# Ledger of designs, part 63: designed miniproteins, single chains, continued (4)

Each design is a single chain, and the fold is of that chain. pLDDT is the mean over its residues in the fold that is shown.

## One batch from the design tools (miniprotein)

Design m14164
Fold by ESMFold2-Fast:
Structure m14164 (fold): chain A 57 residues (1-57)
Amino acid sequence: MGSTKAGAAASAGGGDAEKAKEAGRYAQLNDPEMAGKAAEEGGGPVAGELAKKATEE
């Protein structure tokens, strides 16, 4: 897993900075489910799906 995946997940976390950081952290831990949930809480379902896919890649 690379920093680029964590960056994509954090970006997908939307306007909630805390949720974006949380999504990025879970992406670095290779946890797509948690990365997606954190992004969804901050940016909605599209952000959650994008973060999950970015973490899975």
Scores: mean pLDDT 72

Design m14165
Fold by ESMFold2-Fast:
Structure m14165 (fold): chain A 65 residues (1-65)
Amino acid sequence: MEAARRLAEAAAQQLLQGHELPEKPFELGDDPEGERAARRIREALEVLKANGLKEMAEKALKEKE
C-alpha cells in the first residue's frame, strides 16, 4: 500500500512539473495492483486539491497548452 501512495505522490509531482497524468498511471502491467494504484491516485489528488495543489496543477496544465 505504501507503494501505491508513493506512486500517487509521484503522479502529483508530475502534474506540478507540468506533465499530465498518464492515461493509466503506472501501467506496470494490467495487474489488480495497478488498478488499486490508479484509484489511490485519484483519492490522493482530491486531497491535494483541498490543499490548493489543484490550482497549481490545473494552472500548469492550462498554461502549457
Scores: mean pLDDT 56

Design m14166
Fold by ESMFold2-Fast:
Structure m14166 (fold): chain A 67 residues (1-67)
Amino acid sequence: AAEDALKAAEDLIKKAEEYAKKGDVRNSTIYLTAASIELAAADFLGADPEKVEELRKKVIEVGKKSD
């Protein structure tokens, strides 16, 4: 459950990065939002706090670079 949510968040972040690289800010933002929801679920379910923090920082990084 917790690791499944982490994996889902990681995959969603990768999709957001793909869309950002193509200049598709709308789809990138949608996938980053979905990733944030999965990270909140992972955190609530007791996932590794270091991994949750790492992926949250990645969401912020991708969001900042997407304009």
Scores: mean pLDDT 80

Design m14167
Fold by ESMFold2-Fast:
Structure m14167 (fold): chain A 77 residues (1-77)
Amino acid sequence: SMVEEVLAEMKARVEALKKELDAESQKLLDESYKKIVRHVEEKLAAGEPEEQIARDAQIQGDSLESLVTMRKWADRL
């Protein structure tokens, strides 16, 4: 499934990012990822096209990486 592949890729990216974060930031990242997964599950249950759900999930994954990067810079200051 296209959606399954996108979520698996996002999970791998999240796990890689967590290795450079403190425990509190890791928890927040996990909560953000779970929220995205829940949203995807709700859209699939509603019968929305998988292609659109996969696209939205990719965009949200890229946003998570950007947020982690910005937070990491803030924590350095």
Scores: mean pLDDT 77

Design m14168
Fold by ESMFold2-Fast:
Structure m14168 (fold): chain A 90 residues (1-90)
Amino acid sequence: MLKEKALEVIDRAIEVAREAGDEDLVKSFETAKKIVEKTDDPRVIASVAIALILTARRMVERSTDPELQARYREIIEEAEKLKEEALKAV
């Protein structure tokens, strides 16, 4: 279901941020996870997906590590799909 897909994408984002050593980003994604856990509203899930896309895009621009950039791009692709599915559920 949509909520389960959102939680999976967020958990991957948290793992990438931990591997990058970005503690502030980990906390940001953990906050997004708590928001998704408390909602059944597709509009809220779409908003979280948009926030993930914007954050991951910024991380791609700021990173000099090609492997880390590739992993953030994967998060962007998954979050874009999540956004599209959430908007269709409205």
Scores: mean pLDDT 84

Design m14169
Fold by ESMFold2-Fast:
Structure m14169 (fold): chain A 87 residues (1-87)
Amino acid sequence: SPLEELLAMSREMHERLLAAKSLEEQMEVIVEFAERLKERFPDVPGIDELLERLKEAARRGDFETAERELKRMVHLVLEQIAAEEAA
């Protein structure tokens, strides 16, 4: 199930963020999961734009913006899955 896969990825990301020992490690986790979301759900509208914004924030060391864009990506994927399953 796409929903179960998204929930599993979100749980893994949360665990790895809690285990990260530096801001740099936290940023690496955020970028990795953002790229994995796009790779698994490439056709979600707006996902490419959010990924570009996230990567730009990561390059600047802007953790707050990178985390926010990742949460927006997860929300868009979840919304798309919910819409498809409701049809």
Scores: mean pLDDT 84

Design m14170
Fold by ESMFold2-Fast:
Structure m14170 (fold): chain A 93 residues (1-93)
Amino acid sequence: LAEEVRELALELVRTAGEAMERIEDPEKRREMAIKATAAALLLVAAVVEPSPERLRAAAELARELARLAEEAGDLESAERLRELAERLEELAE
């Protein structure tokens, strides 16, 4: 579980970073950076102490990141972020 959460955290940060490069709006790019950082911190905390609440909060942030990527036209990153959110939700059960 800790290793799986760590792997999902790295994938989330990488995918959000790639999506940010395609966002031309500075405000939306900042929003993505803030939300990606918040999700990463929640997942780091969940690696130390597993918490269904932290995993669900990270999943919700991943869904918001997916929406921002989709709005920027990055459908591939949006799909990956939604898949990450689903996997985080599954781990929270």
Scores: mean pLDDT 84

Design m14171
Fold by ESMFold2-Fast:
Structure m14171 (fold): chain A 76 residues (1-76)
Amino acid sequence: MTVTLTVEKEDVSDDTQLVKATATADAGYTVSGYAEIDGKKKLMGTANSDGTPVTFYGLAGKDKEVKVTVEAKPQA
């Protein structure tokens, strides 16, 4: 299965950035987005896919490097 991921980062203040992660997976899969900041991985969100894009949001300090990953698993 192929998952398409697009990550966008926007400065929303002098101290904060907004991270947007848009993922597209096949219908019948559960998609989970994760953000890693300073080596700590946190769940951004989870959604059941119907074949359309799903968007996850996260906030981070402006000077922090954010690494975004997504996983898709068959819905049980």
Scores: mean pLDDT 79

Design m14172
Fold by ESMFold2-Fast:
Structure m14172 (fold): chain A 97 residues (1-97)
Amino acid sequence: SMELKRLAEALEKAAEYLEKAAEAIRKGDFETARKQIEEIRKLGEENPVARSILLTAAGEAERALELAKEDPEKGYEIMKKSAEGLRKAAEELRKKI
């Protein structure tokens, strides 16, 4: 399915942005982390098939970023777990294409 392929590609790209945001949090670069999360929102707007999933992921990532200001390790762990979840979802979708 072309739609499943597009969804998998969007989830894979969102996972890359979350991984970059997590690494930025580890370095104390909250501005870069915020920019990576904003790219997930843009990706959702550009990909209607993934919009709901990606806007939810971006919102959860924004909450994790705010938490990271008080607890960087916890924010990093939440962000990384979110990225791993999206990568796993994309892998399962790839098996159905």
Scores: mean pLDDT 88

Design m14173
Fold by ESMFold2-Fast:
Structure m14173 (fold): chain A 64 residues (1-64)
Amino acid sequence: NLDPIIKKTPYLASEANKTEIPEVDGISNEPYSENNPAIKDPASGNIMSISTFKKYNGHLVHLL
């Protein structure tokens, strides 16, 4: 492969719609790829599901 220009997909649009479940996380919420689109966490700047973001949004304050 001589053309390195292959990765041109927005993570939010393409990756957010995956049907994978983060079982390792142990979170009892919906997967970010199924019904919860991935969103950039405004607190940490990470990309995660809206459901996961809501859960950790309150926890991030307690991590301090």
Scores: mean pLDDT 42

Design m14174
Fold by ESMFold2-Fast:
Structure m14174 (fold): chain A 77 residues (1-77)
Amino acid sequence: KKEKLIEAADIVSRGLVQAGKEEEARELNRKVRELISQGKYDEAIKLVEEGLKRAEELGMPQEDIDRAKKLIDEAKK
């Protein structure tokens, strides 16, 4: 569960960096890992989903969007 969510966050973060949002990417990764360490998985999932939506709006490739969505769904199991 943790590994899938971290992997999804890394994909989303890379999408944000590609769009020139490096500070937003850094904060997303930091907050997601903090929430995971606190056992707040539902909040971490929501944060990654919000970041994914933002990266999608900024032009992240569909293949990366699809991969991140799959990892988020696996993290919910």
Scores: mean pLDDT 82

Design m14175
Fold by ESMFold2-Fast:
Structure m14175 (fold): chain A 94 residues (1-94)
Amino acid sequence: SKNEELLRELEDLLIEQGADPDLVRTLRDQILTLLKSADPKTQEEVEEELEKMIKMAKEGADPSVIVGLLAGILNALVNGFDIKEVVESVLKMV
């Protein structure tokens, strides 16, 4: 899965940058579980947001900001909210 590959890359970057490994891995596992039953459009939107977050991490964004974005994606998947709108809302809070 492209989302599984992107989440693994993001996990490795965030942990290397000092994020809590248990928190990041829990978020990854929960997101991947929910994506298994998500429609193709939702899977593609998550893929786009994960690629943007990887770029942000590589450009020196605070890992806590990106962990917040992952939590936002999880919240959107759990509650059926629009992925892009939730990510934008989290970015405005930081």
Scores: mean pLDDT 86

Design m14176
Fold by ESMFold2-Fast:
Structure m14176 (fold): chain A 92 residues (1-92)
Amino acid sequence: DRKSALELLLKQVKEALKAVEAGDRLEAEENLGLAEIVLAIAKLTGDLSDEEYDELSSLLREVDAALAAGDLEAAKKALKKLIEYIEKLLKK
């Protein structure tokens, strides 16, 4: 179900943001890994359009790149963009 997938994705991304704010990179990476799984399933089940999947995947990749570089401020900015996009998708 689209709504359930987006709500779960939002929860995981918000937990990743909390982890980044706490300086816990490992917990942030774990929550992002769970978010990627939810995204893959939502794409496979047809709950997301190609455009929505591409944008969510791009934003997740931006977060991963920032974390890999140790740039926590860039990671926070990317996570906030991702949260905003998911919330827009939930508005219907």
Scores: mean pLDDT 86

Design m14177
Fold by ESMFold2-Fast:
Structure m14177 (fold): chain A 69 residues (1-69)
Amino acid sequence: MEEELRKKQEELIKLFQDKYGLTREEAARVLGEKIDELLKKRNVDLSQLTREEMLEITKEAIDELLKEL
């Protein structure tokens, strides 16, 4: 992953810990579930994604979760 995206993931994890009392593992699982949800909505196979497209989906998942906070 890009360094900038990794920092945003860390920020999201900390926000979930602070606001909802989630563990780091629980916060990471929520992010993973959101990524899976977005992939299903777009009807896209993981095997068809480039590295860049995977980063885009991860960014979108983070943005959606931050909006829900």
Scores: mean pLDDT 76

Design m14178
Fold by ESMFold2-Fast:
Structure m14178 (fold): chain A 120 residues (1-120)
Amino acid sequence: SDEELLQRMKQLLYQMNEILVSSSNEAERLYEEGNTAEAGKILKDGLEESISLLDEMEALAEQLGLGEVLQLAQEAKQLLEELRAKLEANPEMPFEEVKEQLEKILGLLNEIANLLDEKL
């Protein structure tokens, strides 16, 4: 049912928030310890997992005809891919720049959550 698909999308949002917040917090700790290489690995792993979850989100949004959710999911995925590419190009990227990009992504995920709540 449409309700079951909307609940699945909410589960994907919860999983992405948990992954991104957890990865960010662990990376911040590792940056403070001077272990930027391990921080970069944890961030990249979290970004890759979140990209995979957004692929499922995009498919569900398209199936349900949720055009605004689809656009926000595509924007979030683009920002995740750009951040991943920046981290691969510069493993010594300052954590403050990583945090700013993650906060933008989390903002888009929150907008998706609000739109899904309006449909339930």
Scores: mean pLDDT 89

Design m14179
Fold by ESMFold2-Fast:
Structure m14179 (fold): chain A 67 residues (1-67)
Amino acid sequence: AEAAALAAAEARGQAAMARVLEAARLLETHSIREAGERSGIPVSALYDHMTGHKLDKKELAELLLTG
């Protein structure tokens, strides 16, 4: 039971990480809206994070890559 729960959590973690990495990649070449739409991350969350930390698009991508 624990092993199955850990495998499911690991799969969800990998899926979440893949979305974050895709969003970071998209932010280098696409708009924030397009990055959110293609990665599945809410566009409002990306804007809120950028505004709250006074980041530009490149700095946001770097932050997403470093965690």
Scores: mean pLDDT 71

Design m14180
Fold by ESMFold2-Fast:
Structure m14180 (fold): chain A 83 residues (1-83)
Amino acid sequence: STEEKLKELEKRFNELIDQTIAELRANKDNPAAQVAILEATIKKLEEIAKEADSLNTERGIQLTTIARVAILGFRRKAEELRA
């Protein structure tokens, strides 16, 4: 169902964010590793955003917006680390 798919996407989003924060912390002294982690996370967030947007629900739109904000933040961080 659409509701079950949305719950799956919300769980996937939360687990991805928690995992990314943990991995960034574990690699705090390795900027190259942090960039790779951020780039991988951005791709996964783009997939979640696309799937959430396709559901055409208010909660799906909310999740898409939250994912896009996270993508923007991680892109800024990756560019800073590459400089």
Scores: mean pLDDT 91

Design m14181
Fold by ESMFold2-Fast:
Structure m14181 (fold): chain A 78 residues (1-78)
Amino acid sequence: SSRIGPLIPPEEVRERAYEAARREGAEAGERVLREGVEEIERELREKGAEEETIRELAELTRRLGEEGVRKGAAERAA
């Protein structure tokens, strides 16, 4: 199988960031997002992924994670 990706998919980081932001606030969600991006970058680098692939997946993870943080924080504030 030619699937090259992190063990934790970007969508999982979004979900974790959303849950953290919803339960503990935006700051907690942002921390979880940062940790998730760092983990994905580390895993891809360890697997020998191209730097461009690492950058693209990190950017996607940040974007999805930021969406999760915003949604979670908004629901917490409502």
Scores: mean pLDDT 81

Design m14182
Fold by ESMFold2-Fast:
Formats: structure tokens, C-alpha cells, sequence
Structure m14182 (fold): chain A 61 residues (1-61)
């Protein structure tokens, strides 16, 4: 059974959200995204919460 790209994006966003709950600040999450660029693509997706999209955009810069 094929997993759609949307399903993979939603799963990846779920991982980012779970990881973000262990950080004290957006600054730590931003640094984590900068060291894990593959997650930035998923966080920039329209399926992601707006705050994650903003942080991912900063991380990609």
C-alpha cells in the first residue's frame, strides 16, 4: 500500500510537533530545524501550523 506524499508530510509534521514540546523556546526548535533540513520541507507545507511554517522559513534562510 502506497503512502501518499500528504500522509508522509502529516507524519513528519507530527514528529516536529512532538520534538518541539521538548524545547523551552522557538530558538531551540529553529536550531534543530537548521541541523535537520529535510524536516524544513515538511514544516513549510500548507498542512503545517502557521507558527511552524514561519520558523521553517527562518531556518531555511
Amino acid sequence: MEVTEEDMTLLTIGVIVAVSRNFESDEELLKWLQTHPNYIKAALSPEAPERLRELAKKAAE
Scores: mean pLDDT 74

Design m14183
Fold by ESMFold2-Fast:
Structure m14183 (fold): chain A 94 residues (1-94)
Amino acid sequence: MSIEEQFELELKRLQAELSRAAMLARRALDAGDLETARAHVERMEEIVRRMEELYEEKKEQLSEKMQKSAETVLEDMRRTVEEMRRELEAAEAA
């Protein structure tokens, strides 16, 4: 595989991990298990940090098209985490 193909595979893996963590956070919130929900939101934040580190490490070796795609994915991932963090904080305040 090329560096770009390997990067795309890692990107898809991290997106899948984030989706799973988000699902588990939502299930914990629905159950009123705020401690478990917090742990999953923190995992989501760690996954975004890992993606940011991967992009920073590899960006100079990526095509402009792949850089643009990765930046869009990172923005979507950050938005998902921020939305889940807000829901957790709202639930903790209730």
Scores: mean pLDDT 87

Design m14184
Fold by ESMFold2-Fast:
Structure m14184 (fold): chain A 73 residues (1-73)
Amino acid sequence: MEEKRREQARRNKEAAVEMRNLVEKAIVEDGLDRESALKLVDQFIDQLRKQGASEQQIEAARQSALGVIDDYY
């Protein structure tokens, strides 16, 4: 039971970190506006769904991305 919960928490954390790094790079290095950054988030979420990510992983990634967008816009 604990191992399964730890694995899920790890996957949620990894998805959030990947999303944060992806969005931050796009804003800082590529100069995306807020609307373009939101489209990038949607594309990454679609990729996670295709890879069989849980809705909890998707929500963790989305919340992470919104936090980054709020920090820069």
Scores: mean pLDDT 77

Design m14185
Fold by ESMFold2-Fast:
Structure m14185 (fold): chain A 64 residues (1-64)
Amino acid sequence: LAAKEAELLAQLRAWAAENGLDVTIVSSRWLDPAGTEQVTASLLERVEDPEAGRDVWVPLKTLV
């Protein structure tokens, strides 16, 4: 999982750099219904939410 997590993060960082985006990249480990440990990495963009009066993180791209 650590190797897969590093690979997913590297792919998202490369994609973000290529597209010139100001983003945050996060990873999450979770158990699927079969009890197998999985990893997901997401590229998040900070977006202003005028209704909430705060910034929110919106996923632009997710890798599994």
Scores: mean pLDDT 72

Design m14186
Fold by ESMFold2-Fast:
Structure m14186 (fold): chain A 65 residues (1-65)
Amino acid sequence: SLEEKIKELRKEIDKLEAERNATLDAYVSATDPEKQAELDAKYQAISDKLVEKMTELRKLEEELK
């Protein structure tokens, strides 16, 4: 249960990191300023979600001790 929650959360973090990297690659390749602004906003949103998930992971790992 707790260990499975940690495992699933790590999997979610990995997916978000991959999506953030893909968004950054798209941003660097974009030539349209409006598209760049959209991708920058998406990157920030994913980064905020990563901080949230990583904070949750730290708390769960502390409880497992």
Scores: mean pLDDT 85

Design m14187
Fold by ESMFold2-Fast:
Structure m14187 (fold): chain A 85 residues (1-85)
Amino acid sequence: MTVLSPEEIEQIKADAERQLEQVRRHVREELDRMGLSDEEVRAQIARQRARLDAALAANPDDEFVRYMAALQREVIDIIEAALAE
């Protein structure tokens, strides 16, 4: 298994934060670009949540997996909020 250094973890966090800001700014544009219906997007979100739950169940003691799952849930929540508008 690959062990990430603290510096590598901080870089990944910074990259994830930039991606979240891009998603917040461009979520409507991305949804329109994908050409998916709201129902199709919700189905994709449900599948992604199931995958995150499975990954967490497989790696219960991994703090980094927990952190990355939390970030991915935030992205999903941003998309759901945009769909609710």
Scores: mean pLDDT 72

Design m14188
Fold by ESMFold2-Fast:
Structure m14188 (fold): chain A 96 residues (1-96)
Amino acid sequence: MVVESPEATGAIVLAAKTEEEAKEALQRLEAFMRSLPNVKRVETRLTSPNHAEIVITAETEKQAEEAMDRVRQEAARLGLEVVRVVTPEEIKAAEE
């Protein structure tokens, strides 16, 4: 009877050499993430001129983790440094 999947959210912080590279990479990554059918919401922002935060929300923790892993792979391909990864479990623990 309890079959409702909880929403899961994860975050990735990326670093680029310049603000322009960070903005270009965010635009590319946003388009990439929107191609994933199980991603419910994507939020992107610059936390500093060359640091970007990506927040991904999915129906399940596994889907959020998979989306985050895909984004990390794409970010690495674009030459970005992955500074920090916050898992859905860590976000739940911090918020609750």
Scores: mean pLDDT 74

Design m14189
Fold by ESMFold2-Fast:
Structure m14189 (fold): chain A 90 residues (1-90)
Amino acid sequence: VTVTLDVSGGEIDPTTVTVDVEPGKTVTVTVKGVAGTLVLTLTYDAATGTVTVTAELLEPFKATGSITVAAGATGTLTVGGVTVTVTVTA
């Protein structure tokens, strides 16, 4: 599946990242700002037809969150003032 990540807020530079996630594979994306670092880990579960995105804010403070988004859907996750919009294209 193709996943589009729109990241903004906090000390993270606004960015859009598009990645392909294969069944049973994990993709990691690191997004940086002047004073912030966010690590996004994506896993596609073909059995449920869902993508799980785990967001780990490392700087300026540690915060974590996760969201599960169905293929063809959009979800939004907020972690430490950073907003991540996850769009999964089927």
Scores: mean pLDDT 77

Design m14190
Fold by ESMFold2-Fast:
Structure m14190 (fold): chain A 64 residues (1-64)
Amino acid sequence: SDATRLGQAVRDALLSQGYPGMVADAYGRLAVDLTREVGRDAALERILSLLPDSVRQAIRDLLS
């Protein structure tokens, strides 16, 4: 599902940038929940607004 794919991309991006698993898991879950509530595109914009440029780029690369 779109929710699962976005959650996994957010988690993997945070892990790739050296964030702890607990932080990556928390943002991944937030991305899943937001996608279910507001849809994929709005959820992606909200998640990207919360994260530094390096993580934002990693998420975009994983979703391209």
Scores: mean pLDDT 87

Design m14191
Fold by ESMFold2-Fast:
Order: C-alpha cells, then sequence, then structure tokens
Structure m14191 (fold): chain A 57 residues (1-57)
C-alpha cells in the first residue's frame, strides 16, 4: 500500500480499552490476553505509528 491508513495517522499511543477489546475478543480470551498486552505495549510506545507518520512526509 502507498497510503497511510487513518489508524496510523493517529498520533500518540492508543491505550484505551476500545483498542484492546477487539484483539482479546477475536483471539478468544484466556491465552489471547498475553498477545493483547503485547499489542497494547507496542501501541503505547507509538514507535511504528510515529515512524509511519514520518514516512508519509
Amino acid sequence: SNLVPEADLRAGPAASPADLAPYAAEVGGGVAAEDAEVIREMAETGGARFERLRAVE
């Protein structure tokens, strides 16, 4: 893709429950909680999203 989706244009770490809920629910709860936490930590650091914003410029 050559376009940065709106989710990546969202500056700052997204640590809201709404951002975590689909990951936990989709994977199925118990074991999924560990993966959801990893994804949340990545979102909280904002590293990948911040770098993508830079690349768009």
Scores: mean pLDDT 51

Design m14192
Fold by ESMFold2-Fast:
Structure m14192 (fold): chain A 115 residues (1-115)
Amino acid sequence: MIVGERHLPEDATKEELLAAFEELVEKGADHIVVFSNKLTEAIEEAVLEFAKRYPHVSITVVVIGQKAGASVELLNSGRVFVLSAENLEDALKKIEELYKKLGKPKNIGFIFVGV
């Protein structure tokens, strides 16, 4: 079930991203999907801090239109998945493949950053 969505500007701060994550968790999200054109430092820092505070919630970050680079800390979290996609259609296919491997989440929140 989709529990909510948030739209943020491309220059969204770590604090704005954390506030969006917390709102979706309050709405019952057990998984959050972040769509962005870039994996910014603000996104990486917000995701890492959120993963430490809410270990029961998993996160997928989808970088659209460019190849994603991710920090070793982000990749080693075990609850954060980073995907690269050419466009939104490609992103949705890759998310479906991830869910086939790991199991589909029950309650999904979406965050769109600059897309």
Scores: mean pLDDT 78

Design m14193
Fold by ESMFold2-Fast:
Parts: sequence; C-alpha cells; structure tokens
Structure m14193 (fold): chain A 65 residues (1-65)
Amino acid sequence: AWDAEIDRRADEATARLVELAEKLGDPQAVEHARAFRDGLRDWGRIQRKAGLPREALALPEVELR
C-alpha cells in the first residue's frame, strides 16, 4: 500500500539522519534527528489507521492548506 511505502521511505531517510547526527558527535543533533524520526512514525501510524491518503485525494488541496 502507498502508506507502507511512505513509512518505509520515511524510516530509511530518518535512519540516515540519525546515523549522520551520531557521526557528527553532537548529542543535540542526535536528539533532534530521533525526535523527527519518531514524529514521522506517529504520522505514518495515523495515516494507516485513518486511510488519510484516500481522504486527502477526495479533498481539494486549497482546503487542506
């Protein structure tokens, strides 16, 4: 499903961000990268439950912005 693909890509990208932040040796950067990853995971979970990609497709973009 499209939701699963979005979640997979988000996890892949955020895993790379966390790895890069760890290589920088900055604990604050690591914390920010992890928070961003966790936020995207929560968003993906909501999308899977609510079917939001289909709902969003049914709504005009101007109404969502």
Scores: mean pLDDT 65

Design m14194
Fold by ESMFold2-Fast:
Structure m14194 (fold): chain A 84 residues (1-84)
Amino acid sequence: AALEAEYDAETGTLTITTAAGVRITLVEDGGTSAAEAAALTARALAEGRDVTIRLDGSSPAAVADQVGAVLDVVARHQAAQEAA
């Protein structure tokens, strides 16, 4: 199933909805590291519950690194589900 993503540039909010219906909300108003964002995403997917992650919005590079880490975890989780 396809990943759904919605971005609101006015609030800096990215919402990712997985095929299983888990919602990962990324907000550019915090101080979360890429490693912390990945860990929170992995836990949310494993537990099947929604999560809000407060990203470090201090630079586009920091945001890209954190979003990339989250998407990598989601992609690996989906691959594992497809293999099972």
Scores: mean pLDDT 78

Design m14195
Fold by ESMFold2-Fast:
Structure m14195 (fold): chain A 80 residues (1-80)
Amino acid sequence: MSILDRLRELAEQYLTTLSPEDQERFRKFFDEVRKRMATLTEEQQRRLLDLFGTLVADPRLSVDQLEAGMKRALDTLEAR
């Protein structure tokens, strides 16, 4: 299984916990994340996957906080 396949599985699982409005918003966000992750090295992809898994498992985080965390991580990895 590829890192991107695992990311998709986690995203689909997370979507089932969201309202229909948040699901549509998150799908658009996730399309951006998936495209950006495809440009990263395998090591960077694993780090981002681990972070994403941690964020989606935390029920205290809002969708806004999860999106902000992922964007910051992507920006940091892409700057390297």
Scores: mean pLDDT 80

Design m14196
Fold by ESMFold2-Fast:
Structure m14196 (fold): chain A 88 residues (1-88)
Amino acid sequence: TEIERLAEEYGLSAEERAWLRILYEEFGASIEELRTIALGMKDPKYRPEAQAILDRLHARLREEMGLEEVYEKIKPALEEAAAEVAAA
């Protein structure tokens, strides 16, 4: 998958890869946006650009659903990512 290719390209951890998957599946992020976010995870130089994309994705979801619903939607994936990291 494209997410797996990004994880390999940028040397992402299992937790970082899980975050990209959540952003792709739950927030509707494009592969281009995920690439910038992956760069921001690895290099502080790209954090402002990555944050701008995250702010845009959050704003879009807030218009379609409440903040509590956004949190509940991503919470299971975050818990799964944490469990996978702990098992490694």
Scores: mean pLDDT 69

Design m14197
Fold by ESMFold2-Fast:
Structure m14197 (fold): chain A 88 residues (1-88)
Amino acid sequence: SAAEIRARADALVEEARKIKEEALTLTDPLKLIGYILRLIGIQIELEELLRQAEAAGDEETAAYIRQKIEEIEKIIKEVLEHLRSLPD
């Protein structure tokens, strides 16, 4: 249902925000890579939720999920930039 899609998307975005908060305080590149892989997994799951909303013809839910995907893309970019800023 639309409510289940939204609830799952909200849970995924909350997880991503928590990952971002922790990741930006870390200097361990292996742990940061692990977090980036989890964030990519979250993005893939949101894209699947978007496909479900679009298949149902639910444009309002689809637009909601697209906004969440944009937030995840920004989080991934910030964590990648943090990783690149660390000394070799």
Scores: mean pLDDT 89

Design m14198
Fold by ESMFold2-Fast:
Structure m14198 (fold): chain A 107 residues (1-107)
Amino acid sequence: MSKEELIKEAEKLAELGKKYLAEGNYEKAIEYFEKAIKIYEEIKSKDIEKIAEIYLNLAYAYLEQGNYEKAIKVLEKGLEYARKNKASEEVIEKLEEGVKLAKSLKE
């Protein structure tokens, strides 16, 4: 599969993740978001804002399941990714706020 075809597949998987998230099917949302992230990581994509959005949505799905530990890990991984790749301050702030929220809910 070409790099362009892999990017299209990752985008399709992320959109399916969003669809299942909107439907309240958190298990399938998680599955599709994790598949999308894996493809973006393999091709070393620099679509930083889209990848950060997927981390935020994946964490939200875990929060809705009450899986606060996994939500924290996902948000921390997304935050590390965003900082290393110089994502916008807005995206970094959303990830930092997400970590604080998830930790508060776990307590």
Scores: mean pLDDT 86

